# Designed miniproteins, single chains, part 55

Each design is a single chain, and the fold is of that chain. pLDDT is the mean over its residues in the fold that is shown.

## One batch from the design tools (miniprotein)

Design m2018
Fold by ESMFold2-Fast:
Structure m2018 (fold): chain A 54 residues (1-54)
Amino acid sequence: SLVEEARRLLAPALAAGVDPETAKQAVYDYLVSQGVPEEKAREAVDRALEELLA
């Protein structure tokens, strides 16, 4: 799923000390560049970040 893909990209960035907002923006931009619709990319990144910070 897109959420799993976003989690896989966000987790190492957060572990490396990248701030959540910067990591979130980078993953969002990447997904959109790969052809993911903006709304779906936003939802996937938001949900993935919530799951990682829970």
Scores: mean pLDDT 84

Design m2019
Fold by ESMFold2-Fast:
Structure m2019 (fold): chain A 77 residues (1-77)
Amino acid sequence: LENVEKQIKEALEVILKSSVEEAKYLVEILVITAKEALSPEEQKLVAKLLREAAKKSKDPEIKKLLEEAAKEIEKAA
């Protein structure tokens, strides 16, 4: 879990600094990876981190992408 948390936090920092187009691509990869490769417990952690990152986002479109991604992962878990 700690290794997953660190990797996701690093990915989210990149997403928060990215353009909307780059953020869409990175978020899509993150969602696919979480649903296909992570356990249900890790998926819940990813969703939590996505919601926390959304609160820190300065861009409304990136904030919406992160919130929608968190909701999608929560439904899959």
Scores: mean pLDDT 81

Design m2020
Fold by ESMFold2-Fast:
Structure m2020 (fold): chain A 65 residues (1-65)
Amino acid sequence: KKVTLGLLGELSEEFKEKYPELEPGDLVLFVEGSDKALVQSRTTKKKLEVDVADVEPYIVVREEL
């Protein structure tokens, strides 16, 4: 399965309220064909499943692995 790596940029207040554990610079892992992405919190080191639609507007860069 194809994997794409992304990075969170500037976050809105709405996004911060929904996902308070996530910060700019947190790593986003997209798996092709999934509506979910994995985000690793820089602060807690915890991995969270998030909806791709929720994080897409905040992705600064996408790199294929």
Scores: mean pLDDT 76

Design m2021
Fold by ESMFold2-Fast:
Structure m2021 (fold): chain A 64 residues (1-64)
Amino acid sequence: MEEKLERTRQEAVERLKAAIEAGDEDGVNQVLADYVRTLMDEFGLSRAEALAEANRVKKEAEAA
């Protein structure tokens, strides 16, 4: 399960980087919303935990 969680995180970072580079704010918001939903629905995170992880992933994508 941890390997799937890490893969999902890496996919979210790559999709966020692509959307940020394209200037696609709607795409950025969609990727973040989908990531939060996946963390809650598939990995059992609370909304607060999922939002914290999405914020970390967004900062990682913006820092690269």
Scores: mean pLDDT 81

Design m2022
Fold by ESMFold2-Fast:
Structure m2022 (fold): chain A 61 residues (1-61)
Amino acid sequence: MWLQYAIKAGNAIMEGDEEKALEYLEKAVKESDPERAEGIRRALSELARELGYDELAEKIE
């Protein structure tokens, strides 16, 4: 279940939709154990930084 939310969060980041990115991130994290949640936050934060959304990356971290 967490995977579908993580994918939706990533798509929202690519579209520049900060609000949806954070909503789907929180859903993915809630459906994950602590180790996986950390991995999701790290991966999505790095994606946001690569796209130039530094403020969004900091909020995801």
Scores: mean pLDDT 84

Design m2023
Fold by ESMFold2-Fast:
Structure m2023 (fold): chain A 116 residues (1-116)
Amino acid sequence: MSLKEALQKALEAIDKGNFTEALKYAEEAVRLAEKISPELAEVVRDIFGAYYALKYNKDRELAKQLVDRAEAILEKMEEKGIVDKETISFLYNVLARLYKELGDEERAKKYEEKAK
């Protein structure tokens, strides 16, 4: 299974409210990301941690902290060129979605544009 496939399956499970399946695919996505770089694994962990905080724990403050950390790491990784453009674009799309759910419309738009 590819990293992008694992990420997509985890997000689909989150949308359907199937957190057990979401955790399974999130763990696989982290494992695959670690093979690429430790920083990518941290981005993936922060993204799924943010979704879990928002959807299950109702902790918007923790979700914001995790998304902001993922943003900072991902932007630095893009500068290094370690991760392919398709994966970076996909992750920016995920950040846009998370910022939109957090009510940060300006950062949501920023990452929608970066995902293109």
Scores: mean pLDDT 84

Design m2024
Fold by ESMFold2-Fast:
Structure m2024 (fold): chain A 86 residues (1-86)
Amino acid sequence: GRLPSLEELIKKAKETVARLEPRLEELSPKEKFELLVAKAFLAAYEGNLEEAQKLLEEAKELQKKHLIFPDYITIQLVIETEKLLK
C-alpha cells in the first residue's frame, strides 16, 4: 500500500495528542505508548531533539514492559522520529 505522507503523519500525531493527552490518567498502556510516540514525533519535527529522544525512550520502555504491538501509523511515526534523530 501507499506509505503515509509526512503531512498525513503530522496530522495523525496531532489528532492522537489532542484525543489522548486530556485523558492521560485514564489511558491504557497501549494508548500511553501511542501518545508518547506521537509527542516524540512532533517534538523531533519541530527540532526539539532532546525532548523527542526522551519521549521515544519512555515509549520503548513502556512497549517492552507491556509487550505492546504498535499499529501501522504508530510504527511509521517511530521510524520517522528515528530518522529525524539521526
Scores: mean pLDDT 85

Design m2025
Fold by ESMFold2-Fast:
Structure m2025 (fold): chain A 83 residues (1-83)
Amino acid sequence: GPAIADTEETRKLKAILQQAAQGGLSVEEVAARLREAGLTELADALLAAAAGDREGIERLLRTMQRLLQAPEEKLAETLAAHE
C-alpha cells in the first residue's frame, strides 16, 4: 500500500490525533493544536469542513493525503466515520 511519510509534520499530527482519541477533544481544540504544531493549512481546512464547506472538506482530504501519502478514498472513508 502507499507509504505514510515519517516526517516532523506526520509525527505532530499523530500526537494530536492520539490526544483527540483519548481526551475527546472538540474540533476547535484539535484545530488549535494543529496550529500550535505549525499545521495551519490542515487546521483551517478542518474548521471549514466542520462548518459544512464542501471546498473545506476537499482541502482537508488533499492536505491529509499530502501529509500521510494516503489515497484520497481511504481518507474520505475515515472522515465519514467521524460524522
Scores: mean pLDDT 66

Design m2026
Fold by ESMFold2-Fast:
Structure m2026 (fold): chain A 59 residues (1-59)
Amino acid sequence: MLVYGIRKHPNYKEELKPGDKVITNDGYEGEVVAVAGNVAAVRFKEDVPLRGLYIVGKK
């Protein structure tokens, strides 16, 4: 499954909810499927490297 637990960047202050489209620090776009604290489960359209990813914004 192309779903990963991705942390919010410390400087990203906006609340995330399921259905939000987000962008990572490496430019990958995904959709939030669940949120737990500062970690979101994000479904990506492509294979994403499992290294150093953070959510930096909403699309």
Scores: mean pLDDT 72

Design m2027
Fold by ESMFold2-Fast:
Structure m2027 (fold): chain A 59 residues (1-59)
Amino acid sequence: MTRVVARDAVTGEEREVETSAEDAGDAARDMLGALVERAAADPAAAARERAAVLELRDV
Protein backbone atom coordinates (compact mmCIF):
# COMPACT_ATOMS: atom_id res chain seq x y z
CA MET A 1 0.00 0.00 0.00
CA THR A 2 1.12 3.53 -0.78
CA ARG A 3 -0.03 6.73 0.89
CA VAL A 4 -0.30 9.76 -1.35
CA VAL A 5 -0.04 13.08 0.47
CA ALA A 6 -0.67 16.49 -1.04
CA ARG A 7 0.61 19.33 1.13
CA ASP A 8 0.21 23.08 0.91
CA ALA A 9 3.65 24.43 1.80
CA VAL A 10 2.24 27.78 2.97
CA THR A 11 -0.64 26.65 5.21
CA GLY A 12 0.66 23.15 6.00
CA GLU A 13 -2.71 21.64 5.04
CA GLU A 14 -2.44 17.99 3.99
CA ARG A 15 -4.72 15.63 2.08
CA GLU A 16 -4.11 11.89 2.18
CA VAL A 17 -5.29 8.96 0.14
CA GLU A 18 -4.19 5.33 0.47
CA THR A 19 -3.97 3.15 -2.61
CA SER A 20 -1.91 0.39 -4.20
CA ALA A 21 1.60 1.22 -5.38
CA GLU A 22 0.52 0.84 -9.02
CA ASP A 23 -2.38 3.28 -8.54
CA ALA A 24 -0.32 5.80 -6.55
CA GLY A 25 0.74 7.68 -9.67
CA ASP A 26 -2.86 8.16 -10.79
CA ALA A 27 -3.90 9.22 -7.29
CA ALA A 28 -1.05 11.75 -7.11
CA ARG A 29 -1.98 13.13 -10.54
CA ASP A 30 -5.63 13.52 -9.50
CA MET A 31 -4.63 15.34 -6.31
CA LEU A 32 -2.30 17.65 -8.22
CA GLY A 33 -5.04 18.34 -10.77
CA ALA A 34 -7.46 19.28 -8.00
CA LEU A 35 -4.94 21.71 -6.47
CA VAL A 36 -4.26 23.33 -9.87
CA GLU A 37 -8.00 23.65 -10.57
CA ARG A 38 -8.52 25.38 -7.21
CA ALA A 39 -5.76 27.86 -8.06
CA ALA A 40 -7.28 28.53 -11.49
CA ALA A 41 -10.74 29.13 -9.99
CA ASP A 42 -9.33 31.60 -7.43
CA PRO A 43 -6.25 33.49 -8.68
CA ALA A 44 -5.93 35.16 -5.25
CA ALA A 45 -5.10 31.72 -3.79
CA ALA A 46 -2.73 30.79 -6.63
CA ALA A 47 0.46 31.82 -4.79
CA ARG A 48 -0.36 29.46 -1.90
CA GLU A 49 -1.24 26.55 -4.20
CA ARG A 50 2.01 26.97 -6.17
CA ALA A 51 3.90 25.85 -3.06
CA ALA A 52 1.88 22.64 -2.66
CA VAL A 53 3.83 19.39 -2.90
CA LEU A 54 3.00 15.76 -3.46
CA GLU A 55 4.63 13.02 -1.42
CA LEU A 56 4.44 9.28 -1.93
CA ARG A 57 4.87 7.14 1.17
CA ASP A 58 5.14 3.41 1.38
CA VAL A 59 2.99 1.99 4.17
Scores: mean pLDDT 58

Design m2028
Fold by ESMFold2-Fast:
Structure m2028 (fold): chain A 65 residues (1-65)
Amino acid sequence: SLDELTALARELAEGYRRGPEEAVRIAQKAVESDSPAAKRLATAFADVLERRDPELGKAVREAIK
C-alpha cells in the first residue's frame, strides 16, 4: 500500500541519519520482501543516495543486487 511504502521511505531516511549500516540493512529487508513496489523503492533510494553520498549509495546498491 502507499502507507507501507511511505513508512519504508521514512525508515530508509531515518536509517541514513543513524548510519550507513542501518540504511543498508533496511534496503536489504525491502528487496527480500514479496512486494515489487518495495524493491523498486529500495532501488530508487540507492539512485537518490548516489547523488548525495556516492559511497553509501554504492553500498546500498551492492546490498540489493
Scores: mean pLDDT 74

Design m2029
Fold by ESMFold2-Fast:
Structure m2029 (fold): chain A 73 residues (1-73)
Amino acid sequence: SDKQQAQQGIQQLDQWVQQLDALIPTLPPEAAESAQRSRDFLQQGRDQGQQLMQQGNYQQAVQTLQQTLQQLR
């Protein structure tokens, strides 16, 4: 279901944000800046997806979360 796909997307983004939060302090400054931008982007997409889920808009939540995940190419 769209709801289940949205929940999975949020979980994946939460895991990646947590990994980046742990990694960033260990990186050289230039790499840390790039990682921080990626982290902030993922957090924004996660929060937007979560808000859409709270509104019952599961289809748009899935789309937003998938778009956010695809940018990690």
Scores: mean pLDDT 88

Design m2030
Fold by ESMFold2-Fast:
Structure m2030 (fold): chain A 89 residues (1-89)
Amino acid sequence: SELEMLKSLLEAGVRSAGIYYELGKELEKIGTEEQLKEAAEYYKKAIELDPNFYEAWYNLGEVLKKLGKYEEAEEYFKKAKELNPNDPR
């Protein structure tokens, strides 16, 4: 699976904002509470490596919203919009 491939790249020492972001997306697709929490951690790692990665800020907001953390989610959406104000999302 794509998730297994991405985890294999991470285990091989390939650490990039893009790989963490794709891991977050694959876990978010599964959508269980545990996987959503893991997705949030990968999106945070993507942001740590690339603070201007507005898609990671936005998707972290979406995951937090799915976890019921609405106020925290709004802050991440606000940051994503600040980084890309022309995004209609």
Scores: mean pLDDT 84

Design m2031
Fold by ESMFold2-Fast:
Structure m2031 (fold): chain A 62 residues (1-62)
Amino acid sequence: MKEELEKDIDVAMALMAASVARLLASKGKTEEAIEFLEKMKEKFKDNPEAVKILEEELEKIK
């Protein structure tokens, strides 16, 4: 129960982070967006689904 909820929260946070990074990139802050996503990847490194979401977004903005 707790582990499942934590995984769902991490995925939701990763999706939010991807949205924030897209918004930063749209404002010309691409370097800040990349740094933010890399930090979020490190924070959620134990959740493969969250990491995959963040990696896919990094690929799109690099």
Scores: mean pLDDT 79

Design m2032
Fold by ESMFold2-Fast:
Structure m2032 (fold): chain A 69 residues (1-69)
Amino acid sequence: SEAEELLQKGKELAAQGKYEEAAKQYQKAIELDPNYAEAWLNLAGALAKLGKHGEAAQYGRKAHELDPA
């Protein structure tokens, strides 16, 4: 799906240390599929790398609500 493609693009950018660009791709994946727990989790991770710890915690909680594994 397009959301899965955006998630993979975000992961590739994050692997390159491009966390701002990665967060943008994860946000687009969430816009297409708001229930995509992995996209919320990866967005939280990217935001934490950018020092945005409050936002990271909020989106991490959202990921847990969607998939409380």
Scores: mean pLDDT 88

Design m2033
Fold by ESMFold2-Fast:
Structure m2033 (fold): chain A 60 residues (1-60)
Amino acid sequence: ASLEAARPFIVRELVRAGLSEEEAERIAEQAIADSADATQAVVLAGRLTRERLEERRREE
């Protein structure tokens, strides 16, 4: 499906944004499951990543 094709692209972008591959894969899977189309999945993954990076910032 189109959503499945978007998964590796989303994961790569999330890793580039500062997440580990493991976390990026989990967020991408969640975003895909919770979205009706690939565009929505990308937007949702970006939002979830932003929230995760804020939590990470407090770890430093």
Scores: mean pLDDT 76

Design m2034
Fold by ESMFold2-Fast:
Structure m2034 (fold): chain A 108 residues (1-108)
Amino acid sequence: MTVTQTPASVTAAEGSTVTINHTTSEPVIGWNWYKQKPGEKPELIIYNISLRAPGVRDRFSGSGDATNASLTLSNLVPEDTGTYFAQAFAVGQPAVWGQGTQLTVVPA
């Protein structure tokens, strides 16, 4: 299985919305998303496709089906800057990570 994240990098204005799109080469049963800042461990933000991890802001939302998924980040603030990784789960296979999307949020 291959997980493709698009775009690889994006610069967005504060207060805007960014959607990261994901496609798999074969059907999956689940999606998680993580945010990572340089020098820090990856932090779980969305799990089981649409559920937010504790303490994660309601501006973050996930949606998806067996082959396509989207992570949407709305009303962006500068602290949302970081790399966002998808993790996909297929039956009988190890979890597969997307290549990551580098988000940079700039003041409007």
Scores: mean pLDDT 82

Design m2035
Fold by ESMFold2-Fast:
Structure m2035 (fold): chain A 93 residues (1-93)
Amino acid sequence: MEEKRKNYEEAIRSLEKGLEFAKSRGDQETAERYEKAIEIVRKMLEEGVEDSFENILLKAAKEAGDTFSADVAEAFIAMKRAIDKLEEERKKK
């Protein structure tokens, strides 16, 4: 896959995991935010915008809502970093 497309696909995959988790907890407000962010990321991919994974999430969060949406993007970036560390530890074992 192209680096540009990979960044978008990874962002969508991460947001979909967050959406599924929010729905499983009954957190409808967070689920709606993830759904809006996914739609925005898909639109950006279709328009051929090139950007990093972190910038894609930040732009999507901003467009999905107010300053409150930026907190969701920041939490998601932190969660991805935590998952990456866990996968690295799992790979060593």
Scores: mean pLDDT 66

Design m2036
Fold by ESMFold2-Fast:
Structure m2036 (fold): chain A 76 residues (1-76)
Amino acid sequence: SLEEDIAYGREHAEEIAEQLGIPVEAIEAFIEGAEAILAGGDPEKQLEEATLKALEAADTEKAKELLKKLEEEKKK
């Protein structure tokens, strides 16, 4: 369930981040997004916000390009 996935992510955030080679802040962004969805938030908007935060934390050239594309879509 989403609640179980959130609990797992919280307990293992640093380990998951290390395994994937990304900052723990990126994992935390997705956990926050999932919690917001569980609390009745708009899944599409919460996933977009979590993705933007995760990409910013990753700080790679591919992440920066994806951030620009997502910001262009949001201007509508």
Scores: mean pLDDT 75

Design m2037
Fold by ESMFold2-Fast:
Structure m2037 (fold): chain A 66 residues (1-66)
Amino acid sequence: PMRLSDAAREAMIAGAVRGGASREAAEAALDAAEAGDVSAAPAAARYAAEALRAIGDEVQAELDAR
C-alpha cells in the first residue's frame, strides 16, 4: 500500500473536489488506494490513479511557473 503524508492526502482530496469530484468520493478512493484494497474498489482505485496523474500535471505546471 502507498501511504501519503497528511498534507499530501489533504491536498489530493481538495484538488479532486475542485476538479469536480465530491469530497466523499475523493476520500473513499484515496482511502481504498492507501489501504491497498483494490479488490473491493477497483474502479475507484483506477479513477484515483488517473486523477492523481492529472493533478500532478497541474502542480508541476504551477511549480514550473515559480
Scores: mean pLDDT 63

Design m2038
Fold by ESMFold2-Fast:
Parts: structure tokens; sequence; C-alpha cells
Structure m2038 (fold): chain A 63 residues (1-63)
């Protein structure tokens, strides 16, 4: 499901940013975008990317 993949990606990206690897975090988010775009189209991919970034922001705020 898109929501599950978004939550997993956001958690991994936040962990990468906290570990000082923001470039790797951005690559992970870009990979998710490409996967969602292939399966569900560009609009779904854009929404998934925005939601992932919002969740990353929330996770970093809690850390």
Amino acid sequence: MIEERVREAAKEAAELILAGKPVEAMKLIDELYEEIEKEYGKEAAREARLLTLELVHELLKEA
C-alpha cells in the first residue's frame, strides 16, 4: 500500500538525516517517487513524495 511505503521511507529517510546522510535520504525519497510513478502515475507519486517529506519533518521534530 502507498501509505505503508511512505511511512517506511519517511522513517528511513529521517534516520539517514540524523546520521548525517541527507543525500542518501533524498535518494531514498526519489526512489520511492519513481516506484509509485510506475505503479500509480505521476499525481500519486507527487502526493506520496509530499506526504513522505511531511512525515520526515514530523519525525525530525520529535527527535
Scores: mean pLDDT 83

Design m2039
Fold by ESMFold2-Fast:
Structure m2039 (fold): chain A 77 residues (1-77)
Amino acid sequence: LSPEQLEVETLEALADIYEGLGDFLYSQGKKDEAREWYKKAAELYEEAATLASGIDPQLAERLRKRAEEVKKKAEEV
C-alpha cells in the first residue's frame, strides 16, 4: 500500500468505528451522543473520499455515499 492508500483505509476504518459507536448509542436511547459520533464518522468518510478521488474514483464515490448516509442518520436522531 502507498501512504495515501493506507491513509484512506485508516480514515475509513476509523469512520466505521465511529458510525458503529453512534449506532450502539442510538440503540441505548442516547440520541444526542449518537448524533455526535455520526457527525464525526461523516467527516472522516468525506476526508477519505477526497483522498481516494485521486487514487480510486469508484472508492471515492462509495465513501461519499456513505458520508451522506451517515449525515442523514445524524439529522434523523
Scores: mean pLDDT 87

Design m2040
Fold by ESMFold2-Fast:
Structure m2040 (fold): chain A 71 residues (1-71)
Amino acid sequence: MKLEEIKKLGEEMVETAREKGPESEEVKELAKKAEELAKELAEEHKDDKEVLEKLHEITGGMQAEMAEIAA
């Protein structure tokens, strides 16, 4: 499921950012993959509020952790 893939990519992105820095090329590649999957999932499930809420929780959590690492 794309939601689970996005969560896994987000976890890998945060872990990579902690190890190699938030500006690393590896983090950029993971972020790009996560954004593309999130966009596809949101389009496929635009009427599914539960899926969209879970997606927002995952992406919001990743953004918060990335902002903390970048600070």
Scores: mean pLDDT 79

Design m2041
Fold by ESMFold2-Fast:
Structure m2041 (fold): chain A 89 residues (1-89)
Amino acid sequence: SALREEGLRLLEEGMEANAAGDYERAAELFTRAAELFRQAGDNGLAAFAYSGAGSAYAKLGDLERARELYERALELDPNNRIAREALAS
């Protein structure tokens, strides 16, 4: 799917931004990737991308936005480890 391929490119860019400490850019890229994966029907990749965005917002100190994104990840994949661990603390 073209949507899935574009989502994977944005996911890779988001991971690079995250590794560079650009958490604002990482959060944006992960959120955009998640929306493309949702449109493609790939709930696992969408959940992974939402959990990445949540982690980026947590690094920015936006714990409310981080929580919302972790909850979105769990709606799509109840077994998403990142979101489960983040919301258990």
Scores: mean pLDDT 90

Design m2042
Fold by ESMFold2-Fast:
Structure m2042 (fold): chain A 69 residues (1-69)
Amino acid sequence: TLQLEADLALEQMSLSVTKLEIERHGLTEENKERLEKVKERLRRIAEESEDEELREEAEELIEEIEELL
């Protein structure tokens, strides 16, 4: 699904930006909130995706976020 692929790509970019902010400023309340929001959107992508690879990518990003929290 092209729409879910685009959504996943946007969340990957959001996570990358947030990781850079964490590297620079630490795990602030703002960065933690951003991670939680990205995680929730990734869960939606995983639940709605019929593409196994897309679902696996979303789940991997969720796990990565959980390791950062």
Scores: mean pLDDT 82

Design m2043
Fold by ESMFold2-Fast:
Formats: structure tokens, C-alpha cells, sequence
Structure m2043 (fold): chain A 62 residues (1-62)
């Protein structure tokens, strides 16, 4: 159930920073790649809140 929640959040975050990656996340059932990309984009934008969220999601998936 926690993994399902993390997957949903990863898909929503991918929509913000990489909509094309959403299809890949759906297929692979491994959203870590999308979350890592969101984290990188959040760091570039200086969005500390999104960066923290991405880090937490990566922990849940790992």
C-alpha cells in the first residue's frame, strides 16, 4: 500500500517535470527513475520542498 502511494505520487510529479516519463513509469513499475529526474529538476529550480519530497519517495521505494 505504501508502494502504491509512492507510485501515484511519482506519476504526478513526473507530470510536472516530465510528462513523457509517465508512460515509462507505468510500464516498468519502477518510478525511481522519474523521481530522480524530478529531484534534479527541483534542485535546478531551487524548489527545496519538491526536492525533500522526492528524497522521501526514493527512500520509500528503496
Amino acid sequence: ELEKTADELALKLAELYGAEDREKVNTSSDPKESIERVKALAEEEGDEKLKELADKLLELLD
Scores: mean pLDDT 60

Design m2044
Fold by ESMFold2-Fast:
Structure m2044 (fold): chain A 65 residues (1-65)
Amino acid sequence: MEKLERAKEEAEEIAKRLGVKAEFEVEGDTIYIYFEEVNLKEIAMAIQTIGVAFEEGVSVKVIEK
């Protein structure tokens, strides 16, 4: 649980830093990232989040609404 919460907090910080609007949910061992649209900022945010998730041993799913 702590690994997922930490990875989610890091993902939220990355989104804030890049000015990306995203919604986050956690379920099981997976972080779900929801974007309304996918542009370069969203792609950069997703890549950075995948890196963090890999280090924490959690999975990431990216979903466009």
Scores: mean pLDDT 78

Design m2045
Fold by ESMFold2-Fast:
Structure m2045 (fold): chain A 67 residues (1-67)
Amino acid sequence: GAMEEAKKKEAGEGTIKGALKHHHGLTAESAELTGYNSTVLEGTALVDGVTYKVTLDTESGKLTVTK
C-alpha cells in the first residue's frame, strides 16, 4: 500500500545518507531513492549543492558514487 511504499522510500533514502556519511564522510542535505531491489539501492544525494548518483550493493556493502 501507499504507506508501505512511503516507508520503504524513507528507509532507502536514510540508508543512502548513512552509507555516504560512513564510507565517504559526506553529509547529504537530501537523498532520493530512484530504484531498488533485494540487493541494490539506486538513488541521488545532494551534498553541498552537488547532486551525486549513488549505487549501494547491499550484499557486498560496496557504495559507488558518481557526479
Scores: mean pLDDT 75

Design m2046
Fold by ESMFold2-Fast:
Order: C-alpha cells, then sequence, then structure tokens
Structure m2046 (fold): chain A 59 residues (1-59)
C-alpha cells in the first residue's frame, strides 16, 4: 500500500472535520521522510495521523 496515498486520505478526512492544519502537517512530515528514503519514519508519521483521526472520530 502506498504510504503517500494513505497520508493524503487521512489528511482529507482531517480537513473535512475542521483539522486541515493537522492534515497539512501530516502531509509535509510524510513527504520529508519519503524524500530522505526513511520509510520507517514515514510509516510512523502516517500511523500517528491515523491515531489522531480515530481519536477525533470517537469524540
Amino acid sequence: MEIREEAKRIAEELKSLGLGDVGESLLKQTEKYLEKGDLEKAKEVVRQGRRALESVKRS
């Protein structure tokens, strides 16, 4: 599964919930690590974004 695509989906959902700034930060951090070839850090950033989205949906 493409990490960049997953990050974009999470960012779009965050934006729809009024958290567009959080989604933008997620995209920038993910791109930064992908450009460095650090796949593990990129995956960690995406996991953090997914947890944030799940937390908001539960509230």
Scores: mean pLDDT 80

Design m2047
Fold by ESMFold2-Fast:
Structure m2047 (fold): chain A 66 residues (1-66)
Amino acid sequence: SKADAIEEAVVRAATGAISKEEAIELLVKAGVSREVAERIVEAAYNGDMETAGRLAREALAALGED
């Protein structure tokens, strides 16, 4: 689902498993706008998981849960 794809990208970015660029592309493929994807990834990369999770949830709500 899109929710699972977004959550996976955020977790992988936060743990350093993928680059910022790779995480942004995963979020964009899931339907998140590039601007919002960049904000989510920046927060996750800096360890601000509360902000990253909130932004991801808002993006998912805007897309509708598939």
Scores: mean pLDDT 80

Design m2048
Fold by ESMFold2-Fast:
Structure m2048 (fold): chain A 91 residues (1-91)
Amino acid sequence: AEELLKEAVKAYQNGDYERTIKLAEEAIEKSTDPELKARAYSILGEAYYKLGDYEKAAEYFRKTAEIYRQLGNEELAESFEKAAEYFKKLS
């Protein structure tokens, strides 16, 4: 799962957002680690934003916020909630 997440980050940096989505989705499926899932959901949000899909970007940032809240990281949860609200307004 961690190698898939690293590949997703590299694909994102190279502008290959379709590959980023596929790799991040695989990382989520293969992992039970909440922090890894939160990172993968945030990458999905970023990739959908780059593709102009603001509704999905908002959805995945909200999922990221929910996991960080559950992990007790209120600062990251609030940050991703604000990102989700911003993209929801663009939808």
Scores: mean pLDDT 87

Design m2049
Fold by ESMFold2-Fast:
Structure m2049 (fold): chain A 55 residues (1-55)
Amino acid sequence: SALSDEEARAAARAALEAFGQPPTEANVEAGAKGIKDAGGTGAGGLQGLVDAGAL
């Protein structure tokens, strides 16, 4: 992924808050990994969040 770890965590937190999920450290870390593995924050990034169990 082209995203830094910090950028991925920020994106994951924003997505969790937007979807009404608790932005806990565990959810943010799971989401950040999912976004990075998916290669970004578009539709693939959302799928990465689901696959990581963060959404």
Scores: mean pLDDT 75

Design m2050
Fold by ESMFold2-Fast:
Structure m2050 (fold): chain A 101 residues (1-101)
Amino acid sequence: AAPRVRIEVKGDKTPRVQRLVDAARRFAEAAAAQGWTEVHIEIEVDYEKGEVRVRVRVRDPAASAWREMEFELPEPHASKEEIDAFLDRLVELFEAQAARL
């Protein structure tokens, strides 16, 4: 069966968010190429609330359950600078993980 890749983006859409979406897409494509059957990435950024949440769900064909990772800003009401720095770090994380697949 063909792998299923879904990337959902919610909230603010800045150039930094778009860079994160592009990195997440490359990661999802690399994971699918390595035999992961389903990859679902949800990206939610809210600069007004100071919130960032990125959820990655992958289905391993050898597992009966979803594998899930969530990345969330640890501090409530983060500043724009803190959000931008966190997004840049998530881009580096997705790029590093894609390179290891």
Scores: mean pLDDT 77

Design m2051
Fold by ESMFold2-Fast:
Order: structure tokens, then sequence, then C-alpha cells
Structure m2051 (fold): chain A 116 residues (1-116)
């Protein structure tokens, strides 16, 4: 019943920036914890950023100072802005929603970011 659609991936130059978009349907973003996770080739899933329903934000150590998570409640959409891209940022990025309405985590399908 919850659907998550990521966009904004692609191929980017080292030192550039990207904004990833996660559109959410089937749950209210204002009653959800939204997070971004990434998986690099051959590695485990890693935490990138989180915003709680109360507006508290957290960042993973690898992206702290380069990442900004934000939400647009009117559009029911989450964003991840990542600046000063490094080759190590090459990964599939997932928006993840914990819905207080369903008490469940939902993962998006992922969007590929490649840094060259």
Amino acid sequence: SISLTESGGGTFAEGSSVTLTGKISGTDISKSTVSWWRQRPGEPLRFVAMMTSEGKVYYGEEVEGRATISVDAAKNTAYLHLSNLKKEDTAVYYVVVYSEETNRLTFGEGTQVTVV
C-alpha cells in the first residue's frame, strides 16, 4: 500500500553535487521517519541520512558536512542533497520510510549514482 519512487540518479563528475528525490504515496510523510541508505558494489547497506517525524536529523559519518536531508510535506516528498561527490559515493541509493500509520519500514526500488 506504500509506494516509494526515487529519481535524480545518473552519472556525475567528482566534485559535483546531486539531489535525489523520493516521492511517497500511501502514507503521510509528516507522520513518518524518512531515511536514505546506500549500497556500494559488493558492500553492505549503509546509513546516509534520516529525518524523524519530529524534525530531528541524523547523518552518517561518511557524508556528514556534505549531505542535507529535507522534506516537502505538501508534495509528500523527501530529498537528499549530496555535495562534493567522491568516487566512494558511487552506490544505489534507497529512500526508506517508517510509517507510524502501519508500524512498518518500506524500501524504495533504488536509484543508481555513479561518480566518475
Scores: mean pLDDT 89

Design m2052
Fold by ESMFold2-Fast:
Structure m2052 (fold): chain A 65 residues (1-65)
Amino acid sequence: TDELIAQLSSPSEYQRLVAAYQLGQLGDPRFFPALEASTDPRVRRAGATPLLQRGVPEAERILAR
């Protein structure tokens, strides 16, 4: 799981998007700050999408940056 957080900083866009989506699917609040810290709106959207589908309020905060 820490490996997924590290992958958010990968030089590969594909790896960053996949890691964000998987962190979002896990839905663990401990990972929300890492998703919010991403400057790439596509990465934030990838992480927020599964959270929005589950009705997690923090998804809006992740998207707001």
Scores: mean pLDDT 76

Design m2053
Fold by ESMFold2-Fast:
Structure m2053 (fold): chain A 86 residues (1-86)
Amino acid sequence: SEEEIKEEIARLEKELKEVREQAARLEANGHTDAARKARYLIDQAEAAIKEARKALEEGKLNEAKNYVRNAEFYLAQARDIIAAGE
């Protein structure tokens, strides 16, 4: 539903901020390669979240759901890199 997609986007926006902060700490601690890889994925997630919001605004619920799934995938990959970077 539209409401479920709105809730998923809000959750992903919160996760995005948290994962960005984790990547910044990783870089500050000298894990520059891992931080760079994580930032690439975080940027892809941010782009997907933006597209999900736009699709939702346009009433394209299936397109919005696909962008939400893409954002979830990118954030999960970023978290894995951050965890492995130490």
Scores: mean pLDDT 89

Design m2054
Fold by ESMFold2-Fast:
Structure m2054 (fold): chain A 83 residues (1-83)
Amino acid sequence: AEEKIKKAEEAEKKGDYKTAGDYYEEAGKIYEKQKKYEKAAEAYEKAGEAYLKAEDTEENREKALESEIKAGLQLIKVGVSKL
């Protein structure tokens, strides 16, 4: 998961925001599978931000929205885990 975050950060430095979003989303999926919901939420939030900075296409807008929804769902799981 952390390796995917580093690859996403490298892609952002190169201006490849779509690739950065894809790597952040993969990191989010890995953290979610590990039940690290707070880290998963952060990764999905960064994915959404990266997709919004990418070329304004319908695909990138949809991916940004999906990433934001996934981030919100992870935060709900964090809240439930505190009960």
Scores: mean pLDDT 78

